# Designed miniproteins, single chains, continued (2): the designs that were tried, part 95

Each design is a single chain, and the fold is of that chain. pLDDT is the mean over its residues in the fold that is shown.

## One batch from the design tools (miniprotein)

Design m7295
Fold by ESMFold2-Fast:
Structure m7295 (fold): chain A 60 residues (1-60)
Amino acid sequence: EETINLLVGSPYYKVYEHAKKLYKLGYSVEQVEALLKGKIPQKNIEIFLSEYRFVVEHSS
């Protein structure tokens, strides 16, 4: 319920802001996953994609 407010003040705030920028640039979740695949650990990719999906779902 307070997830948006928690993300702004959480350790994931920077990831959330980056995800918002990618969303504004028109990147899909699948495109972001492809860009990150092989560049960072899978666990970090999953966290980033979770935040990206959250931004997409709550920006409409």
Scores: mean pLDDT 68

Design m7296
Fold by ESMFold2-Fast:
Structure m7296 (fold): chain A 95 residues (1-95)
Amino acid sequence: MEKEVLDLEVEAALHRMAATVYRLAGDDEGAAEAYLKEAKALIKLGDLLEKLGKTEEAKEAYERAIEAARRAAEIGSEEQKEEAERLIEEARKKL
C-alpha cells in the first residue's frame, strides 16, 4: 500500500477510536467532531485511491466516509450536523 494511503487509513482509525472514547465519556460534541475528522480523512483516501485507479477501494472509502458523517449528524451540534450533511453530499457525488 502507498505510504500516503496508509497514513490516511491510520488517521481515520485514530479519529474513530477518539470518537469511541468521547462517547464513553458522554462528550457527544467531541465524538461528533472525531467522526467528522474520520469522514474527512476517508474522503481524502477515496480521492487518492481514485487517482491511483483503485475504483472499488475508493467507493468503499466514500461509503465509510458517509457512515462516519451520519454518526456525527446523529449526535452533533446543529453546526456539526450541517457539516456532516455537506460531507455526505460530497461523498455521495463521488459514488
Scores: mean pLDDT 89

Design m7297
Fold by ESMFold2-Fast:
Structure m7297 (fold): chain A 75 residues (1-75)
Amino acid sequence: MPPEIEELKKELLEKYPQFASYLPFVEEQSQGNDEALLETLKLLKEKLKSLKDIKDLQTIVFESVAETNKKFGLT
């Protein structure tokens, strides 16, 4: 796995421990495509900077995955 992916996973889990529940979903949706996974994690990092309420975490995760999957043609 690229070092940047491991670093982003660690950073997200340290700042948002509740993200641990969604990480398997994010990895599964990327279907082994490291480029798609990296883009999803980068998008999550940027969107979560404006997170006001932890209840919005699920929505941000699902929207980020959907956006990346559409871009990479993942079904």
Scores: mean pLDDT 79

Design m7298
Fold by ESMFold2-Fast:
Structure m7298 (fold): chain A 97 residues (1-97)
Amino acid sequence: SKGKEFEKKFREKVLEMFKNNKFDKKEMVDFIVKESKELFPDKPLSEKQAEDLLDEFLIRLYLESQKGDTDVVLNEEAIKMAKELLEKYKKLEEELK
């Protein structure tokens, strides 16, 4: 699906940034918005939608790394960020469901 192709593009960018110890959330949100304009010109993502998508992706990547389903080595900062996001989203999910 277009969603999978889109996730693949920003996944590669996130992993490159982590590999270089240069992860910047604002830069990633801007990248996601830009890529969405190219892939979904009729309905590009807003900055808020891009942030939510990035947060969801970071949680998923962390969970995949814990299962050994990925060759990605997450640094301490990436693990900390993903854990904080996971706790935040678990609390939000419990309040909204």
Scores: mean pLDDT 72

Design m7299
Fold by ESMFold2-Fast:
Structure m7299 (fold): chain A 82 residues (1-82)
Amino acid sequence: DEIAEMLAAGKSQEEIIAERTREIFERARNQKNGTEEIREEVIEAVARVQEERARVILAHSDDPELREAARLALADVARRRA
């Protein structure tokens, strides 16, 4: 997974989200109804990065505060997709 590889390489969640958002805007800049489409793609990109980071934390971290934040992030992503 590309996101997991970026996290392993030391990129922050914020950096990955910014990179994905830039790519979405570049591709959509010429579309007439791009605003709504861009919004949906950005929301999904953010959700995917948050979900992957939370999964990495839960697999590799013993920090109880960090694990709780990861569980809450997964629950938030699930609610936004419902």
Scores: mean pLDDT 74

Design m7300
Fold by ESMFold2-Fast:
Structure m7300 (fold): chain A 86 residues (1-86)
Amino acid sequence: EERKKIVDKAANKAAEALREAGVPLDEYYRALRILQELRVKVVNAKSKEEALKAIDEATQRVRDELSPEAAEIVVKHLEELKKELE
């Protein structure tokens, strides 16, 4: 359950930061989908390495699917999440 609490906190902070930055709703919902898929992967990860890989994959998706501005916000929170899980 600890990994779930950590990833939920990081995802919620990222979502809040996107909302405060005023990103377009379509982009906000794409970010929420990526974060939700990350939550599922981290919670179901059988090892710390698997959880960290899920974060790296989410970081790549964010950079590929979101604008540079929105991607920067989400990536910052994913980098902090990765450090907290290490």
Scores: mean pLDDT 85

Design m7301
Fold by ESMFold2-Fast:
Structure m7301 (fold): chain A 70 residues (1-70)
Amino acid sequence: MEEVRRLVEEAQKLLDEMIKTNKEIQKLIDEIKNAGPPEREKLQEKLDSLVKKANEIAKKLTEIMERLRA
């Protein structure tokens, strides 16, 4: 039971991080639309990094969900 509770808490933390990451992605997309070429390149690099982070969080969430079902 303690182990299950810990996994649920970790999943909730990752979900919160995913929500924050998605908000940052949306903000960057809006900034990219309004940016000039040199600034847009830097924003695109940040967007790529956040997308990679979101994918890593999704993989960790999937692993926790599988462990909760085992």
Scores: mean pLDDT 82

Design m7302
Fold by ESMFold2-Fast:
Order: C-alpha cells, then structure tokens, then sequence
Structure m7302 (fold): chain A 87 residues (1-87)
C-alpha cells in the first residue's frame, strides 16, 4: 500500500501539470503500474478501473509504436485481471 500511495501521489502531481502528449503518456504508464499494484493486492475492481483509464488516455494520443506496445501490455494485464476476478 505504500507503493500504491506513492503511485497515487505521482499521478496527482502529473495531473496538476499542463496537458501534453508526453504527460498523458506518462500518466497512462503510471495508471498501468497502479492497476498492477491493485491486482497484486487482490483489488481487481480498482485494478480494472486503472487499466481502463490508462487505455482511454492512450486512445486520445497520436498513434506510435510506443503507444501501441503500452496498449498491448495493458490489454493483456486487463484480461488477466478479469480472469482472476472471475475465479
């Protein structure tokens, strides 16, 4: 939870910055890490919400190999988290 609290603080600090494609991409990365942190703790609902928010941000960015690789990684983690929640 200290790691989750640190990620939440980093996300809040980044959200206070002026919007840019670079800041939004970093926000998506931090949300993906937050989702993973929640999933490790068994909080699958918060994990799913964090991953879905990360994907929504990536959808607002111009296409790039970096954006697509991050999307694929998040989609794989989201599928895994949904499977764990269903078990």
Amino acid sequence: SEAIAALEAQIAALEAQPPSDENRLELARLLAQLGHGYAVEGDYDRAIAAYERALAILDSLPPSPEVELLREAIEANLRRTRELKAA
Scores: mean pLDDT 89

Design m7303
Fold by ESMFold2-Fast:
Structure m7303 (fold): chain A 61 residues (1-61)
Amino acid sequence: MSLEEKVAELRRLLGQLSTEQREAVFREAAAWAAEHPDASAEERVDHALGIARRALAQQRA
């Protein structure tokens, strides 16, 4: 999956989350980025995708 495809998938997942859950994903992703300042854009998007997928799974449970 290209970076563009990963960003599109992240947008799709975030669109399925409530505003509160999207804010939680952004806060967790920002915290991770602060701890990993050398991380590439792709690594940051991959991590955000993992957070968003977990949030969506928990929302559905």
Scores: mean pLDDT 81

Design m7304
Fold by ESMFold2-Fast:
Structure m7304 (fold): chain A 90 residues (1-90)
Amino acid sequence: SPAEKSINDIRNSNINYLDWLLENVPLSDEEKELLRNYRDKLRNSKTIDETISVLQDLYDDLSKSDNPTMQLLAKQLQSDINTMKDLKNS
């Protein structure tokens, strides 16, 4: 469906952005490990619900960070999560 394609595009966009952050942004080893683990979970997600769940867990972990870069990523991620939930319910 068009909705499933849009959700897959959002998933792939998030994977690509996490890869970009890991290569281009100065992060602690703990922050890099966190982003790598969630990137790998996104790559292994097989359903729309699994993808939303992984992004929600990532959002929750990022929202606890004192790093402004992580807080900005959380805000961007919240928008994507809301869009995917809306597309799923349409």
Scores: mean pLDDT 85

Design m7305
Fold by ESMFold2-Fast:
Structure m7305 (fold): chain A 112 residues (1-112)
Amino acid sequence: SSNLKEFIEKLKKAIEENEDFTEENKEVLLKAIDETEEIIEKNKGNIEKLKEELNKYSEELKKLLDENGDPVEIAGLQIKIFLLNAYLNKEKLTDEDVEKVIKLASQLIEKK
C-alpha cells in the first residue's frame, strides 16, 4: 500500500528526530520497522504467510513480557505487530497514528 509506505517513512523520521530516544534505541526500533516492511514486501498477497509472521511476533512479545525483557525490544515487537495488522486489515494510517506509536514506545522505554 502506498499509504503504508508513506506512513512507514513518517514513522522512521519521527523516531530519528525524537530527542528522548538514544541512538541505540532508535537503531532497534528502525530495524524492527525495516524487517517488517521486508516481510510484507516478500510475502505481498500471501495473507496466510503474513498471519503466520504476525502469530510469531505475538508469541515473541508474550515471551518477552513474561521474562521482563528489554523494553526497547518489546516496543519494537509492538511496532512490528501494529504494522502487520495495519497491512492485513488495510487500515488507513494517519499522522495521529505516528504520534500514538511514538507515545507507546516512549512510555515503554523512557517513562515506564
Scores: mean pLDDT 86

Design m7306
Fold by ESMFold2-Fast:
Structure m7306 (fold): chain A 81 residues (1-81)
Amino acid sequence: HMIELTIELDVRSPEDAERAAQAARGLKNAALKYPNIKGKLVLTRVERGSADPEEWERALKRLREAMKEAQDKAGVEFEIR
């Protein structure tokens, strides 16, 4: 039986985006280690707020790279709300 492991995070700062990237890597590692785990990362409220635009874009780029790797290597699903 498939076990769904879902992590839901608000991304309202560069620090939140880094935590989301770490969550994507964690879901990737869990799915690779356990064949019956299906990972899903839900990003809620993806908003720059008062963050520096350049810092925000760098953090989002790292997040997108982590998400792509997790999807490509371990089938992790992503949802943006």
Scores: mean pLDDT 85

Design m7307
Fold by ESMFold2-Fast:
Structure m7307 (fold): chain A 86 residues (1-86)
Amino acid sequence: SEMELRQTFDKLKKEIERFAEEALKNSKDKELVERMYEKADSLFAELKLTISELSEDEQKKLMPVLEEIGKLMQEVRKVVAQIESE
């Protein structure tokens, strides 16, 4: 149902934000950053799939939220890249 999809979206968003924040908070811990990024990236793929199953109106409303999460994921990717280059 649409309600179940919305609940899944909210749960995935919260989990992605927690893992991404943990990575950024501990940016010097290579192993932790890599683990948190892997978890967040997998959940971000699930989040995008969940949004695609919602109505067009709901997708439009959630697009700004998806963009903000996308920016957060880009920040974590930059930290991963920096660690790998050091």
Scores: mean pLDDT 85

Design m7308
Fold by ESMFold2-Fast:
Parts: structure tokens; C-alpha cells; sequence
Structure m7308 (fold): chain A 90 residues (1-90)
């Protein structure tokens, strides 16, 4: 159970990092929006890593869900994020 959550967290972390890089390369996204999304992603990844270190399954589940919700929101505006999410499901 916890090992499966760790594997899910690693997949979500990788897609979140990829989403930030996609946004950074998009000239239609403002520097303010890029920074805001980068900080949000860093906070979520840090939360997952802290939960893994403490073996806090409930916190890890919450951070994974929050990361998935952020990715779903970004996928609506950025097709490359939607593609990254689908590729991570393999």
C-alpha cells in the first residue's frame, strides 16, 4: 500500500516537473503565471517528499490528489500537459 503510493507520488512528481517546463517554454504565459505555477508545483513536491520521509500515508494521499488536480487544471489549457499525463499512465 505505502510502496504503491510512493510509486504513484514519483509519477505525479515527474509529470508536475514536466508541466512547469512546458509552461516556461510557452511565450503566451506571463512570467508571473510561470512563477506562480512553479511555486505551487515546488510546494506539492516538497509535501510529497516530506510525507514519504515521515511515512505519513494520509498526507501523501492528499498531496498526490492535489498534484493530480493541478495537472488536470493545466491540461485544460496546455495540450502538452494532457499528453504528459496520458504517457505517465503507461
Amino acid sequence: SFEELKEEAERVKEVLRKAVEILKKDPTVSDREKRAQELAVESLIGGMEEAIKKKDEDSLKRYIRAGEQLLEALAKSFPEVAKAIEEAKK
Scores: mean pLDDT 87

Design m7309
Fold by ESMFold2-Fast:
Structure m7309 (fold): chain A 81 residues (1-81)
Amino acid sequence: TESKKNQTLAQMNSTSQTIIDLWKQRNTSDPATARKLSVKIHDLIKQMNDTAFQMMKDPSVNADVEKQMKALGEQFQKAEA
């Protein structure tokens, strides 16, 4: 349903914020902690990509999902700088 799709998009946005926060923590952490955080970040990104692929099977939300994933990529660039 439309409500279910909107709920999933909101959850994806929340997960994106978590990924960015962990990425920032990683950049200021010692090497051992940074490695552990990198694994968690990778797992969350993998989960996000899987969710995006499933949602993109529905044309009505495909553009919204693409926008969310693009925004995450831009946030990564800003967090890395």
Scores: mean pLDDT 77

Design m7310
Fold by ESMFold2-Fast:
Structure m7310 (fold): chain A 100 residues (1-100)
Amino acid sequence: SMMEIKKKILEELRKGIVEEASKYVSEEALKKIEKVLEETIKKIMEENLSREEMNEELRKAIEEIVKIFREEGLSDEEIKELVEKIIELINEAEEKLLEA
């Protein structure tokens, strides 16, 4: 039950990030972003990471996603706006995890 709720929250986070990125990047880049997020969520769930460890893995995922944005030719301004939106989505997910 608790692990199922956690997985659902993290999957909703993944979908939100992918939806925002889809407005700016190619289908190929979007698949790379999805893979980064899937691998991050898998690690969080399989290793039952603490909140602090989860935040570190999400930070690393954001860094990899930012590299993909740069390779796709997004401006620094577009990357900043997307990262701010991604951080908002992460904060919302963390709040839901604390309430669960």
Scores: mean pLDDT 86

Design m7311
Fold by ESMFold2-Fast:
Structure m7311 (fold): chain A 73 residues (1-73)
Amino acid sequence: MADKNRGLATFAARSAGEAALRHGVEEGLKALDQVTAILAEDPDSADIAKQVGAEMKAETERLAAERRRLEAS
């Protein structure tokens, strides 16, 4: 069920966020990449995996922009 896999994706995003806060953004992205790969193995989850990947890319770019802003200050 796509909804169950979306729940797993949400849990993975939260876990990645916690890892990023404790160990930096790189570790959080690694954790999310592993979960995204697992979701991509399920055909019913391919669209969810794409969506999660896109949202994490956007969040990573936002954090990178914030870092640049702080470095420019």
Scores: mean pLDDT 66

Design m7312
Fold by ESMFold2-Fast:
Structure m7312 (fold): chain A 79 residues (1-79)
Amino acid sequence: TDRVQQAVRLARQGNMVQAMQLIRQALTTRGQGQQADQAVQLVRQGNYTVAGMMVQNALRQAGFSQDIADQVTQALRSQ
C-alpha cells in the first residue's frame, strides 16, 4: 500500500520513472511482474493510456482495492 501511494505522488509530480519502479516492485511481489514490465515499456514510449489500463488490470489481479487502482491509473493518465 505505502509503495503504491508513494508511486501515485511521484507520478502526479511527473517523476514517472520512480513511480513505475515502485509500481513494478509492488506488482512483482504479488506475481504480476510481466504486466508491470510491459507497462514500464509503454510509459517509456509515452503511451500512458495503454500503460494505465495494464497497470489497473494488474493491480486488481494482485488484490489491490479499486480505489488504489483508480488513483494509480488517474495519475498515469494525467501525464
Scores: mean pLDDT 78

Design m7313
Fold by ESMFold2-Fast:
Structure m7313 (fold): chain A 95 residues (1-95)
Amino acid sequence: MPETPVPTEEQIKEGEKVTTKALEESGKNAAVTSEVAADILRIASSVETDPRTAALDRLGSKSNELMSKLLAAGVDPAEAAKKGAEVYAEGVKKL
């Protein structure tokens, strides 16, 4: 979103720096989300005894963990989400 059609190298670098900081903050938010998800799974496990329900919950958690790890490694959020969906789909196929 530079004011000119030919942005300066300095303006491009500032934009990249802001994006990198946002990705780092996203990593922190993913960790908090994972802890909340783990707490929900613990509560669900105390109520549900069905192996299929437990397996689906585990697949969801693994998908989220993979996505968080890919984001932390600097992978594009869209590609990270795609990989997470692939893991979930492969897991569901095995059920």
Scores: mean pLDDT 59

Design m7314
Fold by ESMFold2-Fast:
Structure m7314 (fold): chain A 86 residues (1-86)
Amino acid sequence: SSDDEKLEEMIELLLKEAEEAIKRKDYEAAGLHYRQAGVLYALLKRYEEAVELYRQAVEAFEKAGNKLGKAIAERLRREAEEELRK
């Protein structure tokens, strides 16, 4: 649908911004962008892609020293993995 296409365009932009943040060693921004992209994939019910992006967010927040961001991303990853097991 048109709405799904807009969500996919937003995901592509967020992933580009995350990659640019990694190049700058801005791991906090990278974690936030990967998490946001993962949430959009979950809204599309594309839980395999959401899990992968939440893993990237976990790694980025760990490099940033953001324990809360890491814990939230790990929780979102587990919730998306449970959807895949239904």
Scores: mean pLDDT 91

Design m7315
Fold by ESMFold2-Fast:
Structure m7315 (fold): chain A 60 residues (1-60)
Amino acid sequence: KTLYAIGTDVLTASKETIKAISKATGLSEEEIKEIIEKSNSLEDVEKLLGIKIVDSLEIK
């Protein structure tokens, strides 16, 4: 239902993280990069993209 992304990967706009957010939100990779660049904080990115940003992903 909600994409979870690692905050450092979001801030660095890594290609893999941008692609994952693009697939989850339906926005283009370019639009996502612009949102990250214009955002002052990870909280703003979460609100604009409708994702959850965490320090680390816990996988089984």
Scores: mean pLDDT 70

Design m7316
Fold by ESMFold2-Fast:
Structure m7316 (fold): chain A 82 residues (1-82)
Amino acid sequence: LIEEAEKLFLEGKYREAFELFKEANKKEPSEAIKYFLKGMDYYAAELYDEAIKYFEKALEKDPNFKSAKVMLEKAKKELEKK
């Protein structure tokens, strides 16, 4: 589930990926996924500074979390536009 969610996310299917990450976290709770999902909630709310903090926390728990790395960069770019 996590690998499928990351694949969908990297393919730009963010909505489908987000649902799979939520499902994966329900089956096997992960602090990395929990922080990533929290970051996604802040990102959707356009609270990019908070989103950055949670994506960094996700990467602290799983440094190889590609989706969190991608979202961290996106959130930083959005914050720079403000």
Scores: mean pLDDT 79

Design m7317
Fold by ESMFold2-Fast:
Structure m7317 (fold): chain A 84 residues (1-84)
Amino acid sequence: MKEEILKEAEERVKRYEAEAQRLIATGSPEVQALAQSLLDAARGFLDAVRDAIEKEGPEKARETLKELDSVLDEMLAQARAAAA
């Protein structure tokens, strides 16, 4: 359970990092700034999920993962919109 949630979080972080790095490599300065913010937030995401597992347990950590994923997805959408 704990390992499954961490693996899911790691996979999501890897996806956001890959997208952010692509936008940094190919985007305008505005897009690069938004993508850098996403990259920084994604790095904090994994630590937040680990902390939630430790303090609240796996079920609550799964809720935290979904909540944070929504925030990162919104940040990615903003970076993509600026790139259009």
Scores: mean pLDDT 80

Design m7318
Fold by ESMFold2-Fast:
Structure m7318 (fold): chain A 63 residues (1-63)
Amino acid sequence: SQSPLVRTAEALLARILASDASEEEKAEARAALAVVLDESATVAQKIGAVLRLIGLDLDLELR
């Protein structure tokens, strides 16, 4: 079973990829998921990556 951080990051990425986000924004979202999936990343780095995904998702919802 995946951690809640991984599941949250994957759900956020799916929403961003289905949106009108630019290729640059989609690349940023994929990079953030890669940090969450990185076994060598600290918990703080993974939380930071999820917060970046939340920020992107929220910014897109407000456009």
Scores: mean pLDDT 85

Design m7319
Fold by ESMFold2-Fast:
Structure m7319 (fold): chain A 82 residues (1-82)
Amino acid sequence: SLEEELERLRREGRRLAQELARLIEEGAPADEIIAALRRYVETLLRALEVWGQLTGDEEAVAAAKARLEAEYARTVAALRAA
């Protein structure tokens, strides 16, 4: 079901967030941090899509996706500039 898929994606997102935090704390190379961030953001975008199917709030989902993609782009640019 969509509810079970959303719960699975939420659990995966928490795991990926912890992995990303660990890489940052350990001073991993920017490329590894960016790759982990990309996996995390892709999981969040998928969760937003499933949440939109459950709630029917397509405008809120579109806005949240646009914000997340913009934040991802800014973060990647900052990591590459450091």
Scores: mean pLDDT 87

Design m7320
Fold by ESMFold2-Fast:
Structure m7320 (fold): chain A 75 residues (1-75)
Amino acid sequence: AMTPEERAQLDAEVKEALAEIVRGIAISDLKNGEDPEKVLAEADRLLAHLESQGVAPEVVAQTRADIEAAAERYR
């Protein structure tokens, strides 16, 4: 059975992976010709939800910054 320490590490890794998935989806949508403003709005909604689920604010902020930089390139 997983130890409490292993479960905590897995939870943290899953939360970080979810932020990476949001980033990947946003960049994919931008590459597929989606409106950058709509992509940013959806990413903001998803990231706010992840923050409410305990994803570190720093991870959320960095992910949002990466998406904003990508969106600027597709404007």
Scores: mean pLDDT 81

Design m7321
Fold by ESMFold2-Fast:
Structure m7321 (fold): chain A 88 residues (1-88)
Amino acid sequence: MLKELAQELLDLAREIAKTPADSIEEAKYKNEAIRHLWEAARALYKGDVEAALEHVQRAIEALKPLSDKYPDIFARLQEIEARLRELL
């Protein structure tokens, strides 16, 4: 279960990385979100659900200005956030 969530976070980070940024500002938001998703996945591999939840929440916050551009990714991150909260 935790490894499956970690894999989903890594897949989402990869998906964000594949889409081109329209501006330097957008690239900063994307890079911040990707960084937090990698940290969340790392935390899940270590069994640290609390740290993973914090990083997923920070990734959601970083991606929020781009939520209309990445609606599917944003929705999936919110679903993972809810799942992590259930595990606490």
Scores: mean pLDDT 84

Design m7322
Fold by ESMFold2-Fast:
Structure m7322 (fold): chain A 71 residues (1-71)
Amino acid sequence: SPEEQERQWENQLESLRAGAKLAVERRNIEALEDIKRQTETLLATAPESMRPQFQALLDEIEEKLEEVREE
């Protein structure tokens, strides 16, 4: 159902957020770049209702990648 599909997308988004947070805490640039790539792939196929949330996560990951790389 559309509601179950939306829940699946929300679960994927939360998994990516958790992964990104852990990668930042561990200063693991390779893991953070992998999460970025996964987020970009999912954003490309995400339903329009979910795209703003995936875009916001992508923007956050890009900012954190810049911070981790510069230090």
Scores: mean pLDDT 85

Design m7323
Fold by ESMFold2-Fast:
Structure m7323 (fold): chain A 80 residues (1-80)
Amino acid sequence: SKEELIEKVKELAKDPAKLERIDRLGTRYIIEDPELTGDEALAKAIMELLVEEGFDPQLIEENKDEILKAYKEARKEAGL
C-alpha cells in the first residue's frame, strides 16, 4: 500500500547501509546523466531500492514526489 511504501522510505532514511547504497546509486545516475539534478538522482536511487524491497513499480512512480519528501523529512529527523 501507499502507507507501507512511505513507511519503508522512512526506514531507508534511518539505515546507514541503505544510505550508503542510495549515495552510490545517486552518484552513478549523475555520472551516467550529468543533466540530472541532485533531487532527480536521489529520487531514482530511492525508487530503485523500493523496487528491490518488492514494491510495485507503478505504485512507486505514482508517489515519486511524496517518496522524495518523506525521505528528506526522515533525514532531517535523524540528524544525519
Scores: mean pLDDT 82

Design m7324
Fold by ESMFold2-Fast:
Structure m7324 (fold): chain A 87 residues (1-87)
Amino acid sequence: LSEEERNLLLALASEAQSLLKELQEGKISADEAIERLKELGKRVIPKLSPELAKKVEELLEKLIEAIRNNDFEAAREVIRELTALAL
């Protein structure tokens, strides 16, 4: 990973974790969390290598599906996988 890619992935994982916390606290709806995650993906994915971009897209899809299913354990696992890509 480049330093820029690592920093982008760590920022994405951090923002996703904050959104998940806000969702669990009832501060935002699931629909709002999903829209904000899609917006994060649109900002970050174009700045990544094609192989890394594909992996991040797959993880964001899994995260969105976990949120739709109210599966907070699965959502946390996806965020851990995003963080692991940065290491």
Scores: mean pLDDT 86

Design m7325
Fold by ESMFold2-Fast:
Structure m7325 (fold): chain A 94 residues (1-94)
Amino acid sequence: SSAWEEGRRLVEEFAERLKKAESWEEIEELIAEFGREARKLPKEVAEVLQRVLIESVGAAAHLAAQNPELSIKELGEILAETLLRLFARELARA
């Protein structure tokens, strides 16, 4: 559907921007912006994107807590890859 295509575009756009983030403030702002943009989509797509975002942030936070040596770049890349992977998983269920 066009709504799921828009959701995919949003995930891909923000994954690329997360990979380029240079500070924690940039990552936090990108997470907030993704959440705001996701909420503009139809409810069924928005709920999936919100769940995927929460799971991705949780996974990245867990890894950061266990690996304090991880750079901002590495955290951004992990968050981006997790976001893409979890969204692909949800699309396979839909």
Scores: mean pLDDT 86

Design m7326
Fold by ESMFold2-Fast:
Structure m7326 (fold): chain A 112 residues (1-112)
Amino acid sequence: SKKLIEEALELLRKAAEYLKKAAEYARQGDGKKAVEYAEKAREYAERAYELAKKADGPKDLRDQIIQTARGVREGAELAKRYAEQGDYKKAAEIAENTAGRAEAAVKALEEA
């Protein structure tokens, strides 16, 4: 349904906000919180993916949400990996870039 699409997009917006939090904590040298927020972003992206899969709506819109969710998950996993290794600069960069791409994608899909 259109409502499931809207819910999936909202979950992706929240995942992007969690990635921004992960980047902020990584820049502060707080690896534990950077990992925690990257993991939350991954969880929200997985939930968005599940909702997009169940939604009745235009296939192209659903497929773009699914691809965005996968991108957020991969970026969150990579940011988490660098934070766990103590490479906070790379963790912050990956988290911020992934968040920016997700926000841009969500905005474009909301306007479709």
Scores: mean pLDDT 89

Design m7327
Fold by ESMFold2-Fast:
Structure m7327 (fold): chain A 61 residues (1-61)
Amino acid sequence: MLSFEEVVAKAAELVGQLLADPTVPADVKRELLQRFADAVDNKDVEALEEVAREAERVLAE
């Protein structure tokens, strides 16, 4: 299992890739960015892992 800092780094990279993708709707970008910010503020590793999974799913579609 990744440490908090490692999960933050992975989620940040995936969210960054998603934000740079012009085919992803703006509302999806805003939702994931907000979820990422909240998870970092709360030090919620499970929420960060979920954000990373959602970003990977969106990027794979």
Scores: mean pLDDT 80

Design m7328
Fold by ESMFold2-Fast:
Structure m7328 (fold): chain A 115 residues (1-115)
Amino acid sequence: NAKEEVLQQLEEEIERAKNYSGNKVMAEILIILYQMMKAVVEGDVEKAKEYADRLVELLRKEYNLDDETVERVRELLYKGIEEALKLDDPQEKVKAVLEGFREALLEALEAQSNR
C-alpha cells in the first residue's frame, strides 16, 4: 500500500530529525515539514495548515520577517497543501508540499538578505 509506505517513511524521517544533535532550528523545521506531509497524505487539511502556521512562526522568529513576508510565506505553504489535495498519489502529495516549502523558505531567505 503506497500510502502506508509513505506514512512509514515520513515517521522514520521525523524520528531521524528528533535525534539530530547539532542544528536545533533546522531539526524543528524538518519535523514540522514532515508532519505537514503526513497530515496531507492522511487527508487532514486543518492539521496540515496548523503545521504550516507553526512553520511560519518559526521562520518569522529565526529570520526576523516582517508581516508582509510572513503572509507571503504562509500563502506559499498553503498553495503547496492545496496543490497536494488535487493529487491522488501519496508520493506526488509529498512532492507538492515539499515544493511549497521550498518556495516559502527561499522567500524568507531572500527577505532576510535584503536587510
Scores: mean pLDDT 86

